# Ledger of designs, part 7: designed miniproteins, single chains, continued (3)

Each design is a single chain, and the fold is of that chain. pLDDT is the mean over its residues in the fold that is shown.

## One batch from the design tools (miniprotein)

Design m8212
Fold by ESMFold2-Fast:
Structure m8212 (fold): chain A 112 residues (1-112)
Amino acid sequence: SKEQEEALKKIEENLLKMLFLRHVAIYYLKQGDFENALSIVEEIGDIFLETIELGKKAGLPKEVLERVYETGEQILDLILEAARKYGDEETVKRLEKIHEEFRKRAKEILES
């Protein structure tokens, strides 16, 4: 449908924003600016949840929604890997909690 096509376009725009913000978060981690890195990760997580919810409301197939979920998980995992290399123990723990919270909420949307 036209609504599903418009949702797919918005999902693409959101995924591109998340990919860009991933680079920004990793940049801040490398600089030791952990508070700005955490702020960007929270923004990525919000976009991730909004994107899955938008696709769900538009009636996109489960397979498409699962691919969106997998892409978001990969983005967050790459940031967490960077945090383990460049961050401190507290920053890693905070990012692991943020990632786990977004994972839980995303699954709740997919299963609703």
Scores: mean pLDDT 89

Design m8213
Fold by ESMFold2-Fast:
Structure m8213 (fold): chain A 90 residues (1-90)
Amino acid sequence: MKEEREQRALRANAEALLTQAEGLKKQVEAAEKDPSTSVDELRKLANQAKQLADQARLTASRASPEAQAIAEEAAKLAEETAKRAEELAK
């Protein structure tokens, strides 16, 4: 059924976005511990996290409640990661 296929695709996308958000968080944490990390690299990570948050919010708006929760978690994590990277870039 089309709805079941769409729900599976949205859930898979939400889970992939959450995994990407976790990966970006780890990259920002590693950058925070490395004093040789450039401001440009931190800004690049912040921009990547912002794009990921936008994609996660779009997925959440179309998803079933379970997939929506995963996508919203990915969006929040990506937004927090972007903010942390921007603070480190000061």
Scores: mean pLDDT 82

Design m8214
Fold by ESMFold2-Fast:
Order: structure tokens, then sequence, then C-alpha cells
Structure m8214 (fold): chain A 69 residues (1-69)
């Protein structure tokens, strides 16, 4: 059902958001320690995770449109 798919994607968005937060915390820790090379690696990982979250949000909007229609 559209609601089952909505719930599944919402859970995936929550996991992606938690992962991005953890990567952000790690990045900030390495910046404070002066390890900019490692911080850049975490920043790159965050960019990928954020892109995944945007894709999932687009999928959620499509499902919402289907429910409303």
Amino acid sequence: SNMDRYNQISEQIDRVADQARQLSDQMQQYIRNGDFDTAQQYRDQMSRVISQGQTLNDQLQTIVDQIIS
C-alpha cells in the first residue's frame, strides 16, 4: 500500500538523518584536532548521505501526491 511504502521510506530517511548527524559529529571532532584530511573524508561521506536523503524525500513527495490524488 502507499502507506506501507510511505512508512518504509520515512524510516529510511530517519536512518539517513542519523547517519549524517554521526558523520557531522566525527567531522567536527577531526577539525578540532587539526586532522583536516580525515575531516574532508567525513565531509565527502556526508555529501553522499545527504544526496541519498534528498532522493528519498523526492520519493516521499511522489507517494504523498498519490495519496492526496
Scores: mean pLDDT 86

Design m8215
Fold by ESMFold2-Fast:
Structure m8215 (fold): chain A 68 residues (1-68)
Amino acid sequence: MSMEELVEKYREALEKLAASMPSKEEALRFLTQLRVWALRELSKLESEETVKRLEEVMEEIIREIQAE
């Protein structure tokens, strides 16, 4: 799987998870905690470039939810 395919699937999954949360506050709390965990674990398995790209995607989704 290419990095871009992985990033796109990750974005879709995170957007669906955020939309399924009962409130914006709960979605933000969940995504913030998930981001910390994911970056810690992914840094052991994935390249620095892939980890950075996934971090950017998570930050973009969090900003979009915060802006609403």
Scores: mean pLDDT 75

Design m8216
Fold by ESMFold2-Fast:
Structure m8216 (fold): chain A 60 residues (1-60)
Amino acid sequence: MSKREQVIEELARILGISMEKAREIVDEYGVDPSLPVHVSVTGIAIRYIGDSDEKLQAAS
């Protein structure tokens, strides 16, 4: 399995989102092939949650 596929699967699991949504997020933030899968997933999840929280605060 490729690193990208593994990151998508783990991100979907950790965020409780669909595989389709996780793929969109991974495509937006990118995957660093030099990093372990769990580090890549954690970094992307933190950025996604931070961006979502910022958008929620700007809209409310």
Scores: mean pLDDT 74

Design m8217
Fold by ESMFold2-Fast:
Structure m8217 (fold): chain A 90 residues (1-90)
Amino acid sequence: MSQAMRYIRNRDYDSAITILNTQSSSNPYAWYYLGVAYYLKGDYDNAIYYFQQSISLDPSNSLSWLNLSRVYLAKGDYDKARQYYDLALS
């Protein structure tokens, strides 16, 4: 995890994704950081996928809901952005 976070901070998103893919697929933190890396890379469709997987495994992770809202806002889908923002606050 620490190495993947270092790659993200250095804007080396592809190396971060490679390291995170070695984590357990059932780990919500690995799925969350995959979502973050894809979002920062500008790959919004993969970011949505990984944030949804993180939420499916841990619905109490408000950061995944909040970031899912941010991705939809970046895509111009204001209705979904608001929906997921409201879920993050619940």
Scores: mean pLDDT 81

Design m8218
Fold by ESMFold2-Fast:
Structure m8218 (fold): chain A 85 residues (1-85)
Amino acid sequence: MKKLSDDEAKELYEKFKKILDEIYDLIDQLESRGDTETALEGSGRLNRLWGDGLRAYGLRDKEAFERTLKSAEELLEELKKKLEE
């Protein structure tokens, strides 16, 4: 496993938290308009991302953290697209 430095881990964690905050806002908007099933699915995925990201951060696991960030960005784009419908 490639290990992150403390500075790299902090930078990735700040980016990760920003993406999760955006996902949370989109889930709230979906639920507010009555898309309860999409909001529930999104919340489940958000909870998994949070757990995976915290583990990768604690372990300084670069590859795991980068995969988790990619999954977070994919969820963000999926929810944005759903809001456009």
Scores: mean pLDDT 84

Design m8219
Fold by ESMFold2-Fast:
Parts: C-alpha cells; sequence; structure tokens
Structure m8219 (fold): chain A 81 residues (1-81)
C-alpha cells in the first residue's frame, strides 16, 4: 500500500539524517579531540549502517550514498594520518 511505502521512505530519510549527523559528530570530535580514535571509528561504522538502511528503504540514491561514503572515507583517512 502507498501508506506502507511512505512509512518506509520516511524511516529511510530518518536513517539518512542520522548518518549525516554521526559524520558531523565524528568530524567535530576529530577537530576538538573530544573523542578517541576508536570512538570516532564507532560513529563512522554506525553512519555506514544507517546509510545502508537509507538506501535499502529507498530514501537515498546512488549520488547521495556516494557522498556519504566519501565523507566517511575522508574522516577515516585523517584518523590514520
Amino acid sequence: SMAEERKRVIEGVAYAIRAIGLIVEAELALRTGSLSREEIRELLEKARRYRALAVELGALGDKGAAQIDANIAEIEARLEA
């Protein structure tokens, strides 16, 4: 039904927003030193899971998913530097 499809998309949008929020939190924590490298990696792993759910639920397209993946990879590269 359209109502069930709409609920799935809304849930997916919530996951996409959470993924972006976790990336922003990881970025800020890395800049301020407020979290350990391991804690930042945990935020990024959670962001990946939420991103995958957002794609599965039809709320995030290939371009949006690629941008989230690139942002995660950039933070991970800085953690290893």
Scores: mean pLDDT 89

Design m8220
Fold by ESMFold2-Fast:
Structure m8220 (fold): chain A 104 residues (1-104)
Amino acid sequence: DVEALVEAALLTAERLGPEAGLVQAAAIGFVLATVRGDAEAARRVIIESSVRIGVLDEERARALADALLNGDAAAVEAITAHLPADTRATLGDIAAATAEALAR
């Protein structure tokens, strides 16, 4: 259920800050794409969570979802340049893990 997963990321953002919510949304997206094979649900969770948390507008949220799901760590770094370095590093690691998982 995409709605429930988006609500979980929003709750994390409320309690631990917007960057933590974004990282959780990206991690959920990784599991949906690589374990469940549901790239569209993964994309929706990342986009809807990023926009509703308020860390990215819709255009940038779509770009981030595409970069994460394609395993493009360089694109993730460029899109998230305004975020803290630790957050950007974690999102880049998720992109790299996605590339490795999809190559198997």
Scores: mean pLDDT 87

Design m8221
Fold by ESMFold2-Fast:
Structure m8221 (fold): chain A 87 residues (1-87)
Amino acid sequence: KREQITQLMKDTLQKVHDLLQNSPSPEEFAAGVRRVMSQYNDRLTELGVPYQEQVDLNDLLSWQVQRIIDGEITVQQAQDLVTQYIS
């Protein structure tokens, strides 16, 4: 379960980074991020993660996503941080 959550968050961070690199417009980037975050939330529910834990994980993920968008951290640094947090 923890390994699946960690991998899901790492995959989500990578997808956001890929969208940031490859999206031709801010509108397409925003639409892509909304889709990726929706898929992430659906997968957390499928994994049986309790609602309160989902809220806490979403807060962490959203903060790391914003830091990647702002150029404050690399995707690898964000992935390492979520791994440490969940372990």
Scores: mean pLDDT 83

Design m8222
Fold by ESMFold2-Fast:
Structure m8222 (fold): chain A 63 residues (1-63)
Amino acid sequence: SADADLRAAIRAELEELTKEYMEKHGLSREEAVQKAKDELRARIAGLTPEQRARFEAALDAVL
């Protein structure tokens, strides 16, 4: 489904960003996850409220 595809894409990007923040910036996993989430939220700031709500629901589901 589109929601399953969105969750899979968010999970993959969150994992990649978390790994990058840990490996390149020396952050703990907790700090890296928070930075990754903040970066993903910043990327969607220009979307419609409906698209942002769908993204936030998907992001919460991959925690």
Scores: mean pLDDT 82

Design m8223
Fold by ESMFold2-Fast:
Structure m8223 (fold): chain A 94 residues (1-94)
Amino acid sequence: MVEEELDGDWDALLEALQRAARRAVETGQEVRVRSLTDPSLEIYAFPREEGGRRRGLAVLVTKSGEIVAYTEAERQASGEIVVSPVQLSPYAQK
């Protein structure tokens, strides 16, 4: 597992979410990022092998386990890693 700390605002958290997804694909390891500014928020990213390709799912979660935002990264057949745009949960849009 790769563990990181983040000191930043909401935009920094969303950027860290995309970086965590990419890192999970690159390393094949779980990634955890803790917010120093808001300790109620954590980022978890995990690698998955699906259909002969490596994917990374990253989620931004609250202390209650509610998903606020998520993104995915995928290693293409070319070897390139593509990170999807961040999706906000209905919770984050309220």
Scores: mean pLDDT 75

Design m8224
Fold by ESMFold2-Fast:
Structure m8224 (fold): chain A 69 residues (1-69)
Amino acid sequence: DLKKKFEEYVDKMVEHSRLGSRSPDPAERQKHLAEAAKYGKKAVEYGEKLGLNTPAEQGLAFNEVLAKR
């Protein structure tokens, strides 16, 4: 299920971004932001498989979906 994988990776990217932003430890912050970047890349790849042909279009579309979470 490509859609489920895409949503999983977007969710993990957002989760790690939030954990990184809230961490008082610079090393832990960097680790979480690195994980967020990895999951973001995975989300882009699965978004392309879903017919979102550009990473930019994909990112904007799902950023809007997540903005109201």
Scores: mean pLDDT 72

Design m8225
Fold by ESMFold2-Fast:
Structure m8225 (fold): chain A 81 residues (1-81)
Amino acid sequence: SMEVERLAKELKEIGIGSEEEAKKIAKRLAERGIHSVEDTLGVPVEKLTAIEGIGEKTAKKLVEAGDKIAFDRLVEAVASV
């Protein structure tokens, strides 16, 4: 799906393994209702590591990337008044 393909590109951009690994992880995340890195905002690391193919380091990268996106959106919203 378009969502899985987009998520796989996002995962690759944040340094999650090869293109093949990013695609596998994206598919597993989509099965859990996570269709973008932003959707990981507020998801505990422990729940991410329960997903096949996601280790602690990968889960932390996802959470950090989600936090950055949320912060960037907050800054944009404040600037827009």
Scores: mean pLDDT 77

Design m8226
Fold by ESMFold2-Fast:
Structure m8226 (fold): chain A 73 residues (1-73)
Amino acid sequence: SEKVKNLTKEEQYKLALKIYEEVKKKYPDATDDEINEKVVKELKKLGFTDEVIKLAETDLGIAVMELYVAVTS
């Protein structure tokens, strides 16, 4: 859990987005809300920061993380 918090903001966002993509692939018939709920549960389990968890709660928050990674990569 503490190991995730030691990642840079960009690395944390990249990892969270990777988890989001894996959840979408695993549950192709799930609604957007169901996907976000599953992602939030995995991020909490892995000890992500409250900031990243809050962003993962909504599609807008996911888009904010994607934009940050796109402009910093």
Scores: mean pLDDT 83

Design m8227
Fold by ESMFold2-Fast:
Structure m8227 (fold): chain A 88 residues (1-88)
Amino acid sequence: HMDELKERGKKAGELLDQAGEEFRRLVAEDPSVEAVRRATQVLKELGKKAASLLDPESAEGAQKDITSRADGLERNLVREAREREAAA
């Protein structure tokens, strides 16, 4: 059981790394407001999947942290995208 928890934690880390890379790729391909919002939605979904692989106590904390960080990224990047659209 403990070995399974360790393997789940490793898998969760891999999924979080993949989510970050996918987010960066999506925003790089289309930095529009709509694309940024879609990218942050994907990040939240992948982050929740990663968190679900942890034990219940760790999963709750991880889900809250992932959601908070994703919301922060969305606010900042949407602002930047709007500024870019207004300037272009």
Scores: mean pLDDT 72

Design m8228
Fold by ESMFold2-Fast:
Structure m8228 (fold): chain A 90 residues (1-90)
Amino acid sequence: SESLAEGLRQAKEDIETIAKKAIEKIEKYVKDEKLKEEAIKKIEALKEEAIALLTEAVESGDPEKVKEATAKAQKLVLEIEKIAEEAVKK
């Protein structure tokens, strides 16, 4: 499962990069401190959830669980991007 371990490392880096860019966008454009804090907290929670789902699936060694976790993680990543977009519009 070297291939799965490599995929997990890349996925973690991608998720962390997306979350970092989302947070930087919120910090730059959102002036309301409470909205900023709430949006960042939600993004960090979704980031941790996505990474945890992928890590657990890869550690299981089950390709079907990895496929399911990947789909769920992709939805969480889209939610991170949506939170940043909505926070910036307010």
Scores: mean pLDDT 86

Design m8229
Fold by ESMFold2-Fast:
Structure m8229 (fold): chain A 95 residues (1-95)
Amino acid sequence: SMMEALLRDAVHILHDYFGYSQREIAELLGLSVRTVSRYLSQPPALSEAVLRRLAEHLRAEAERKLLPGESVDETAAEILGTRLRLGVDLRRYLG
């Protein structure tokens, strides 16, 4: 499904670019650790170059919204989690 593809891509972004553990991703996205592990074992729907660009756009958005004492990567991950809960297509970050 399109939602499964979006969640899989988000799991890869959080793990590969933000250094999140499977448990931290499961908590953030409301998934089981088993589901996160399954998504990481599958190839992402988007290419490596596109996932990297999405991670950079999320960090840029986080930097614009940062309050003193906040982490850029934690803020970027929370933005990603919120967008997914709202069903927003991640490809919108590509322009």
Scores: mean pLDDT 81

Design m8230
Fold by ESMFold2-Fast:
Structure m8230 (fold): chain A 93 residues (1-93)
Amino acid sequence: MLEEMAKKINEELKKLKPGEKLEVLIPGASKLSAEELAEILAPVLENSGIIGEKIKQLRFVDENGEVREDLRELLLDYEIDRGFELIIRGIEK
């Protein structure tokens, strides 16, 4: 389920132009805190290479259509806390 979501996110992100954002529906997100959602999503997104700038291009939406900006900001903080560096992106070109 989550791995299929991450694959679709990567495919759709490749189609985005500068300044565009991809809306991602997370069913059941209204019942979970940003911290709980980040714990579930961060490993899946990281494993799929969805980090930093790619996360900035995402807009998370719950099943009620509410935008989860708290989740997006927390995911970005998780990436910083885990020591992601620009140097790593340079090596993986």
Scores: mean pLDDT 69

Design m8231
Fold by ESMFold2-Fast:
Structure m8231 (fold): chain A 95 residues (1-95)
Amino acid sequence: MPLSDLQKAREYLKRAERAYRDGDLESARKYLELAIGYLLRTITLLLMEARTTEQGNQVGEISKLVIEGLRALQDGDLGRALRLLREALEKLEKL
């Protein structure tokens, strides 16, 4: 069964976490970049489907976490990127 974009983001975050733990920083970075892509695709679809200002605001706050995670990744702070992107994923799964 093909995974949804959100399920793919979850899988890549798990792979990034394992690579980071194992000291494979190159693979961790690649998996984080893939996870960010799938999270942003999910956020874009949810913003298009938002029916209320509250829903739009919730998705907007999650988008800020993903952008901060991307900045942390660009700064080489993989641990901060993992934490921020995991928080974004958990919030998206609760919507």
Scores: mean pLDDT 84

Design m8232
Fold by ESMFold2-Fast:
Structure m8232 (fold): chain A 113 residues (1-113)
Amino acid sequence: MEPELIGKGEAEDPEGNKVTAEIYRVDGRVEIRFRTEDGRAPPTEAIAKAVGDAVYETAKKFGMPEELAKEIGDRVYKGLLDGDFPAAAREAAEIMKKYGYDEAAEVFRQLAE
């Protein structure tokens, strides 16, 4: 099946190169894809910011309130900086499920795997 784009975030590295994170649903699986304009590995801070923004946009797409979407995006951003991304993604999924956003929760549960 064709990949479905669910959310997208962008950041710049210290050299001004654009870093893009895209969240896709593919054949029942969820994945994050990264793009850089120069093809080099981006710094952790740029990756964390782009992913946090993609998570925030995904949460808003599923109808979550601004404050909750921002909280979840910030948690994933911090998790990537601390190296605890799977734990941050699982906690985001649990928060989403608690507030009845089951489809969004499943997306982030799969990202934690």
Scores: mean pLDDT 77

Design m8233
Fold by ESMFold2-Fast:
Order: structure tokens, then C-alpha cells, then sequence
Structure m8233 (fold): chain A 91 residues (1-91)
């Protein structure tokens, strides 16, 4: 289960960046789709509980993962990540 708020800490952001590097290195659309889908669902579930400052940080993390998904060609990940970014932008 993804704890989105832990990713907003300096340690969490560093761990997230390492995770993205590892996902990019696998070149596996299936792994990226799985991870990105779980991440997007975790954010969407708690979307109304986040402050505007937390949403800005979450948007940065979503954009970083979206870049990896686009590079690998993970179409399902791209769709799920973009959907959550659009939901944040409408707040």
C-alpha cells in the first residue's frame, strides 16, 4: 500500500527518485503500469484530504512518474497518471 504523505518528506522523495530510476532500468511496461496504477489510486483515494501545498508536491511526483511511463511506453500508466493530474488541476 502506498503512503503518499511519506513520499512528500525529503527521505520519501529520495526513495521515490531511486524507485523511478529502477523502474526505468527494467524497461518493463507491466511493472510500470502496476506501480503507477497503485500510486495513482492511492492519491485519488485521499485526494480531498490533501492541502494545496501537498497537492503541488504530489503533482511533481506524478509528473516524474509520467515521464518514465512515456519513455517506456506504458499506455495504461500514462492514462491513470494523467487522470489524477487532471483531477488535481481542477482543484
Amino acid sequence: MFDVRELLTPEGRKAFDVTLKNLKATKSPLLVDYFATEFAKAIEKELDSFTPEELEKIRDLLNKMLEVAKEIGSKQAIENLQKVIDLIDKK
Scores: mean pLDDT 83

Design m8234
Fold by ESMFold2-Fast:
Structure m8234 (fold): chain A 88 residues (1-88)
Amino acid sequence: STLPPVFDEYEEAKKLFEESLKIPDEDLKSIEEKGKKALETMRRTLEKVREKMQDSSSQSIVVELEEEIRRYEKEYEELMEARKKKLE
């Protein structure tokens, strides 16, 4: 079975986030803007998934996606701090 379309939006946002991390240190502002926007899109799509999926089996995937977003947010914050410190 195919996943609902909202998962395609989540996966696309995830790809954009990963691509933002490949931007060189010289373009730190672009990394911040693109990375933050992608994470915000992932959180928004997670809320859409929660609205559409009401059964108990769907709760496990929502929890997994929320944990993935939290991990990416932490990695992003740590990476941005390290890059900012390197440019000083």
Scores: mean pLDDT 75

Design m8235
Fold by ESMFold2-Fast:
Structure m8235 (fold): chain A 96 residues (1-96)
Amino acid sequence: MLTEEQKEYLLRMLEEFRRYVRETLSPEEARWVEEVLERVAEAIEAQDLEGALALLEEAYRRTTNPEVRAMLRGLIALLRALQQGRSHVPTLEELP
């Protein structure tokens, strides 16, 4: 399960991605990317990292824009790291 701090961090990253998309992409490309990011945010809020990853992987396969592809790859890597417990912020229960 994501901590509240991890959830807030991910949601901030999604907000930055949405801002970049609105400023950089055509309105048509921005619209579908924003829809994907909204669904990813919903999955994160629901503690569904697997669903969030599936949405990002699908978007990665569909996009033809290399900048969007690079950003999606970054988010996928971040979510996979969190899913695998590779966050370096240990809880008291996770300390050796």
Scores: mean pLDDT 75

Design m8236
Fold by ESMFold2-Fast:
Structure m8236 (fold): chain A 79 residues (1-79)
Amino acid sequence: KLEEIKAQLQALLDQVAAALAAGDYASAKAYAQQAEDLAKEAAASLDEKEKEELYQFVSTAVQALNKAYEEELRKLAES
């Protein structure tokens, strides 16, 4: 189940990256919100070790997006 959640989160984060690359902040924000909602819902059903693994996975993916799209992500957070 955790691996399925990671796969779904990665797909949503890939959609965020594609939207940011296209300058589509509305779509990027919507996909980011879906990823956040999925992670929060998943975390509620996971044990402490699984939560830590999920957090590390999301943190790594978000850091990669921030490095690639720093300016676009700043605008996304402001809107």
Scores: mean pLDDT 76

Design m8237
Fold by ESMFold2-Fast:
Structure m8237 (fold): chain A 95 residues (1-95)
Amino acid sequence: SSSTQQAISLLREWLEKVEELAEQKDVEGIRKLTEETKKQLSTILSPELFEEVSRLLDSLTKNLIGAINSGNEGLIRGALGYMRRVIDGLILDLT
């Protein structure tokens, strides 16, 4: 559906921008972008699906911010790799 394609586009855009902000160690940028993306998704997804996706984005964001705050580049790479796999799986589930 067009709503599904919009959600997929938003999730891919969120992932790409989060990766850029992570390279800059911009924790506040990551938080702000995630909240803005959740607001947009709330207008597209059903309430039940939005609740699940919102919790997932929060979990991924917390994991990445924790890795950035650790100062450990290996943990940051691991967190980004995990985030990519989870979002790719979510996109597959939406199609």
Scores: mean pLDDT 90

Design m8238
Fold by ESMFold2-Fast:
Structure m8238 (fold): chain A 74 residues (1-74)
Amino acid sequence: LEEEIRRVLEEARRLFEEARRRGDEETAKQAMVAMNDALAALELYKQGKYEEAREALEIARRLVEEVRRRLEEL
């Protein structure tokens, strides 16, 4: 779980930087939301709230996939 959260966080961060580099403000905003959700999942994991952490991770993963798809289409 922790490793999955960290991987999603790192990917969201890279996608955010790429969107900003391209000047894609909308996609950068989505990537930032994904980063925040992944950070929330990590914080929940640290508190021992594993079910809530998994839910936040799932939301972050869906946003990362959407952001990646948008950047690949551009």
Scores: mean pLDDT 79

Design m8239
Fold by ESMFold2-Fast:
Structure m8239 (fold): chain A 80 residues (1-80)
Amino acid sequence: SDATTLTWEGLQLAGQGRYREAIGKFLEALKLDPKNEMAREGLVGALKQMGLDEEAERLEKLIEEGDLEGAERLVREILG
C-alpha cells in the first residue's frame, strides 16, 4: 500500500541520517493509515535520534489519542 511504501521510504531516509525527510514520510504514512505501527515507531525513533525526546513523547501521545491534526502541527513546529 502507499502507506507501506511511505513507511519504507522513511526508514531508508532515517538510515541515511536524513531524519527531517524521514519524519515527513512517516507522518504522511500515518495520515493514510493511522494504525500503522511501523510508521509510528519510525517517527518516534527518528525524533529520538535527533535528540528530541520530549517532542517524541508528545507526538506519540497525540497519535495514540487519534489527534493527527495535532501530530501534523507538532511535526511542522519541529521541521520549520
Scores: mean pLDDT 87

Design m8240
Fold by ESMFold2-Fast:
Structure m8240 (fold): chain A 95 residues (1-95)
Amino acid sequence: GEEARELARRIEELVEKAKEAIRKGDLETAKELLLEAARLALELGEVAGDITRGIGMALIAVGAQIDIELGRLETALRQLEELVRMAREMAERAE
């Protein structure tokens, strides 16, 4: 539905901003953006009727935050790409 698509769009926007923050070396901003993405992922899971996938997406966002803290920026970027794919797939399934 429309609400699921809007949540997925917001997650994608937060991920793009987090990627830019990582590129600029602003790791604190990147981590804060990923915590908000995790919150929206839980909401998307509820709206789409797939709470388990929503939790999985939130854990990916938290994992990316941990990898940023550990300086594993390439791993974090791959996790962010997976998060966007999952958000899009959940929004499409909710239609």
Scores: mean pLDDT 87

Design m8241
Fold by ESMFold2-Fast:
Structure m8241 (fold): chain A 72 residues (1-72)
Amino acid sequence: SPADKAFEAGSQGTNVDEAAELAAKAAREYGGPLAADSATMGAWQNVGKEGGIAAGRASAEALGAPLADTPL
């Protein structure tokens, strides 16, 4: 499923910055909130809390949402 592919893509990061970039790419490629959530979960499992938080913000921004409460 797209969610499974997004999770796998999000889990490939080796550090916080890479986890954010991969999660954003997966959210754009597979599309929608479920893909963004799945990529974020992959980042949480592979990079940990900081990677998961960064991935969640990057995924939301990639889908056209603001970065947390402060848009860029």
Scores: mean pLDDT 74

Design m8242
Fold by ESMFold2-Fast:
Structure m8242 (fold): chain A 93 residues (1-93)
Amino acid sequence: MKEEIRRLALELVRTSSEAMEQIEDEEKRREMAILSTAAALLLVAATIEPSPERLRAAAELAEELARIAEEAGAEEIAEKLRELAERLRELAA
């Protein structure tokens, strides 16, 4: 479980970084940087002490990141972020 959360955290950070490289809108990139940092911190905390609440909060942030990526035209990255959100929700169950 903790190892899977760690892998999801790394995948979230990598996917968000890919999105930020593709998005030219400075404000959207800044919003993504803030949200991905918050999600990563929640997931790091969950590797220390697994919490369904932290995993759900991280899933909500991943969904918000997907929305921003989709609005910026990064549809493939948005889909990856939604898949990560679903995997986080499954771990929280």
Scores: mean pLDDT 83

Design m8243
Fold by ESMFold2-Fast:
Structure m8243 (fold): chain A 71 residues (1-71)
Amino acid sequence: STLVDLLRGTLNGILQSDPETGRRQIEEVTRGAGVSEEIRDLMLRAAEAASDREEARRLGAEAVALAEREV
């Protein structure tokens, strides 16, 4: 639950703030939390797609769903 909450917060940060801040949050969360490479890749792709809000949200939601499934 804590990891899922962090990922959701990070996704909201990507969608609502500057790309540099969003990317930094992803790097810190994924490096420190021991998430799978799949989750990290999806979150980084969401940050890269931030200009396309719907695509970024879709990728982020997929990462969150995967994290919930890995519990």
Scores: mean pLDDT 69

Design m8244
Fold by ESMFold2-Fast:
Structure m8244 (fold): chain A 85 residues (1-85)
Amino acid sequence: DALALMAEAFRLLAEAGEVARASDSPEARARALELATEAVRLLAAALGLSTEGSLEERAAAIEAALASDPEARALSLEALARLQA
């Protein structure tokens, strides 16, 4: 379920943010990056995009999809609503 994958990705991004805010140590930053990297993989999968390539390539593809595809934007809003419920 694309919606479930995207909701999990947003949950991981929220967790990455919490880890980064709790500590500025190199270990905390590395953990936050791991969580963000997995979140970007799940976002790419949810949008039917390639999960291969660099983090930057996947992030750019996700940004392009969200900018150009109203269905991708609707899916993101629905996933955020599920995260807050």
Scores: mean pLDDT 79

Design m8245
Fold by ESMFold2-Fast:
Structure m8245 (fold): chain A 90 residues (1-90)
Amino acid sequence: VEEDLKKIDEVIKALENLKKQLERFKQAMGEASPLYPQLEKDIKDAENEIKRLKSLKEELTRAAAQGNQEKVDELRKEIDEKYERVKLRK
């Protein structure tokens, strides 16, 4: 559980850093830029992913506290898949 929580925190950190970079680019480009709609979409996608990861962290903590090993294993699979996606983007 502790290692899984660390993986979630690493993915959240990477996405928060990406979001900050995209927000800076959006501000620099301005609304008249043809890249503006793409930046809006990428920021929204990052926000949605961060929200899901925070939800996974809470679900994993609850499942572990309840001794629900089946749910813990299910959530670990989703966490590992998300962690691999972030790792591949580096």
Scores: mean pLDDT 78

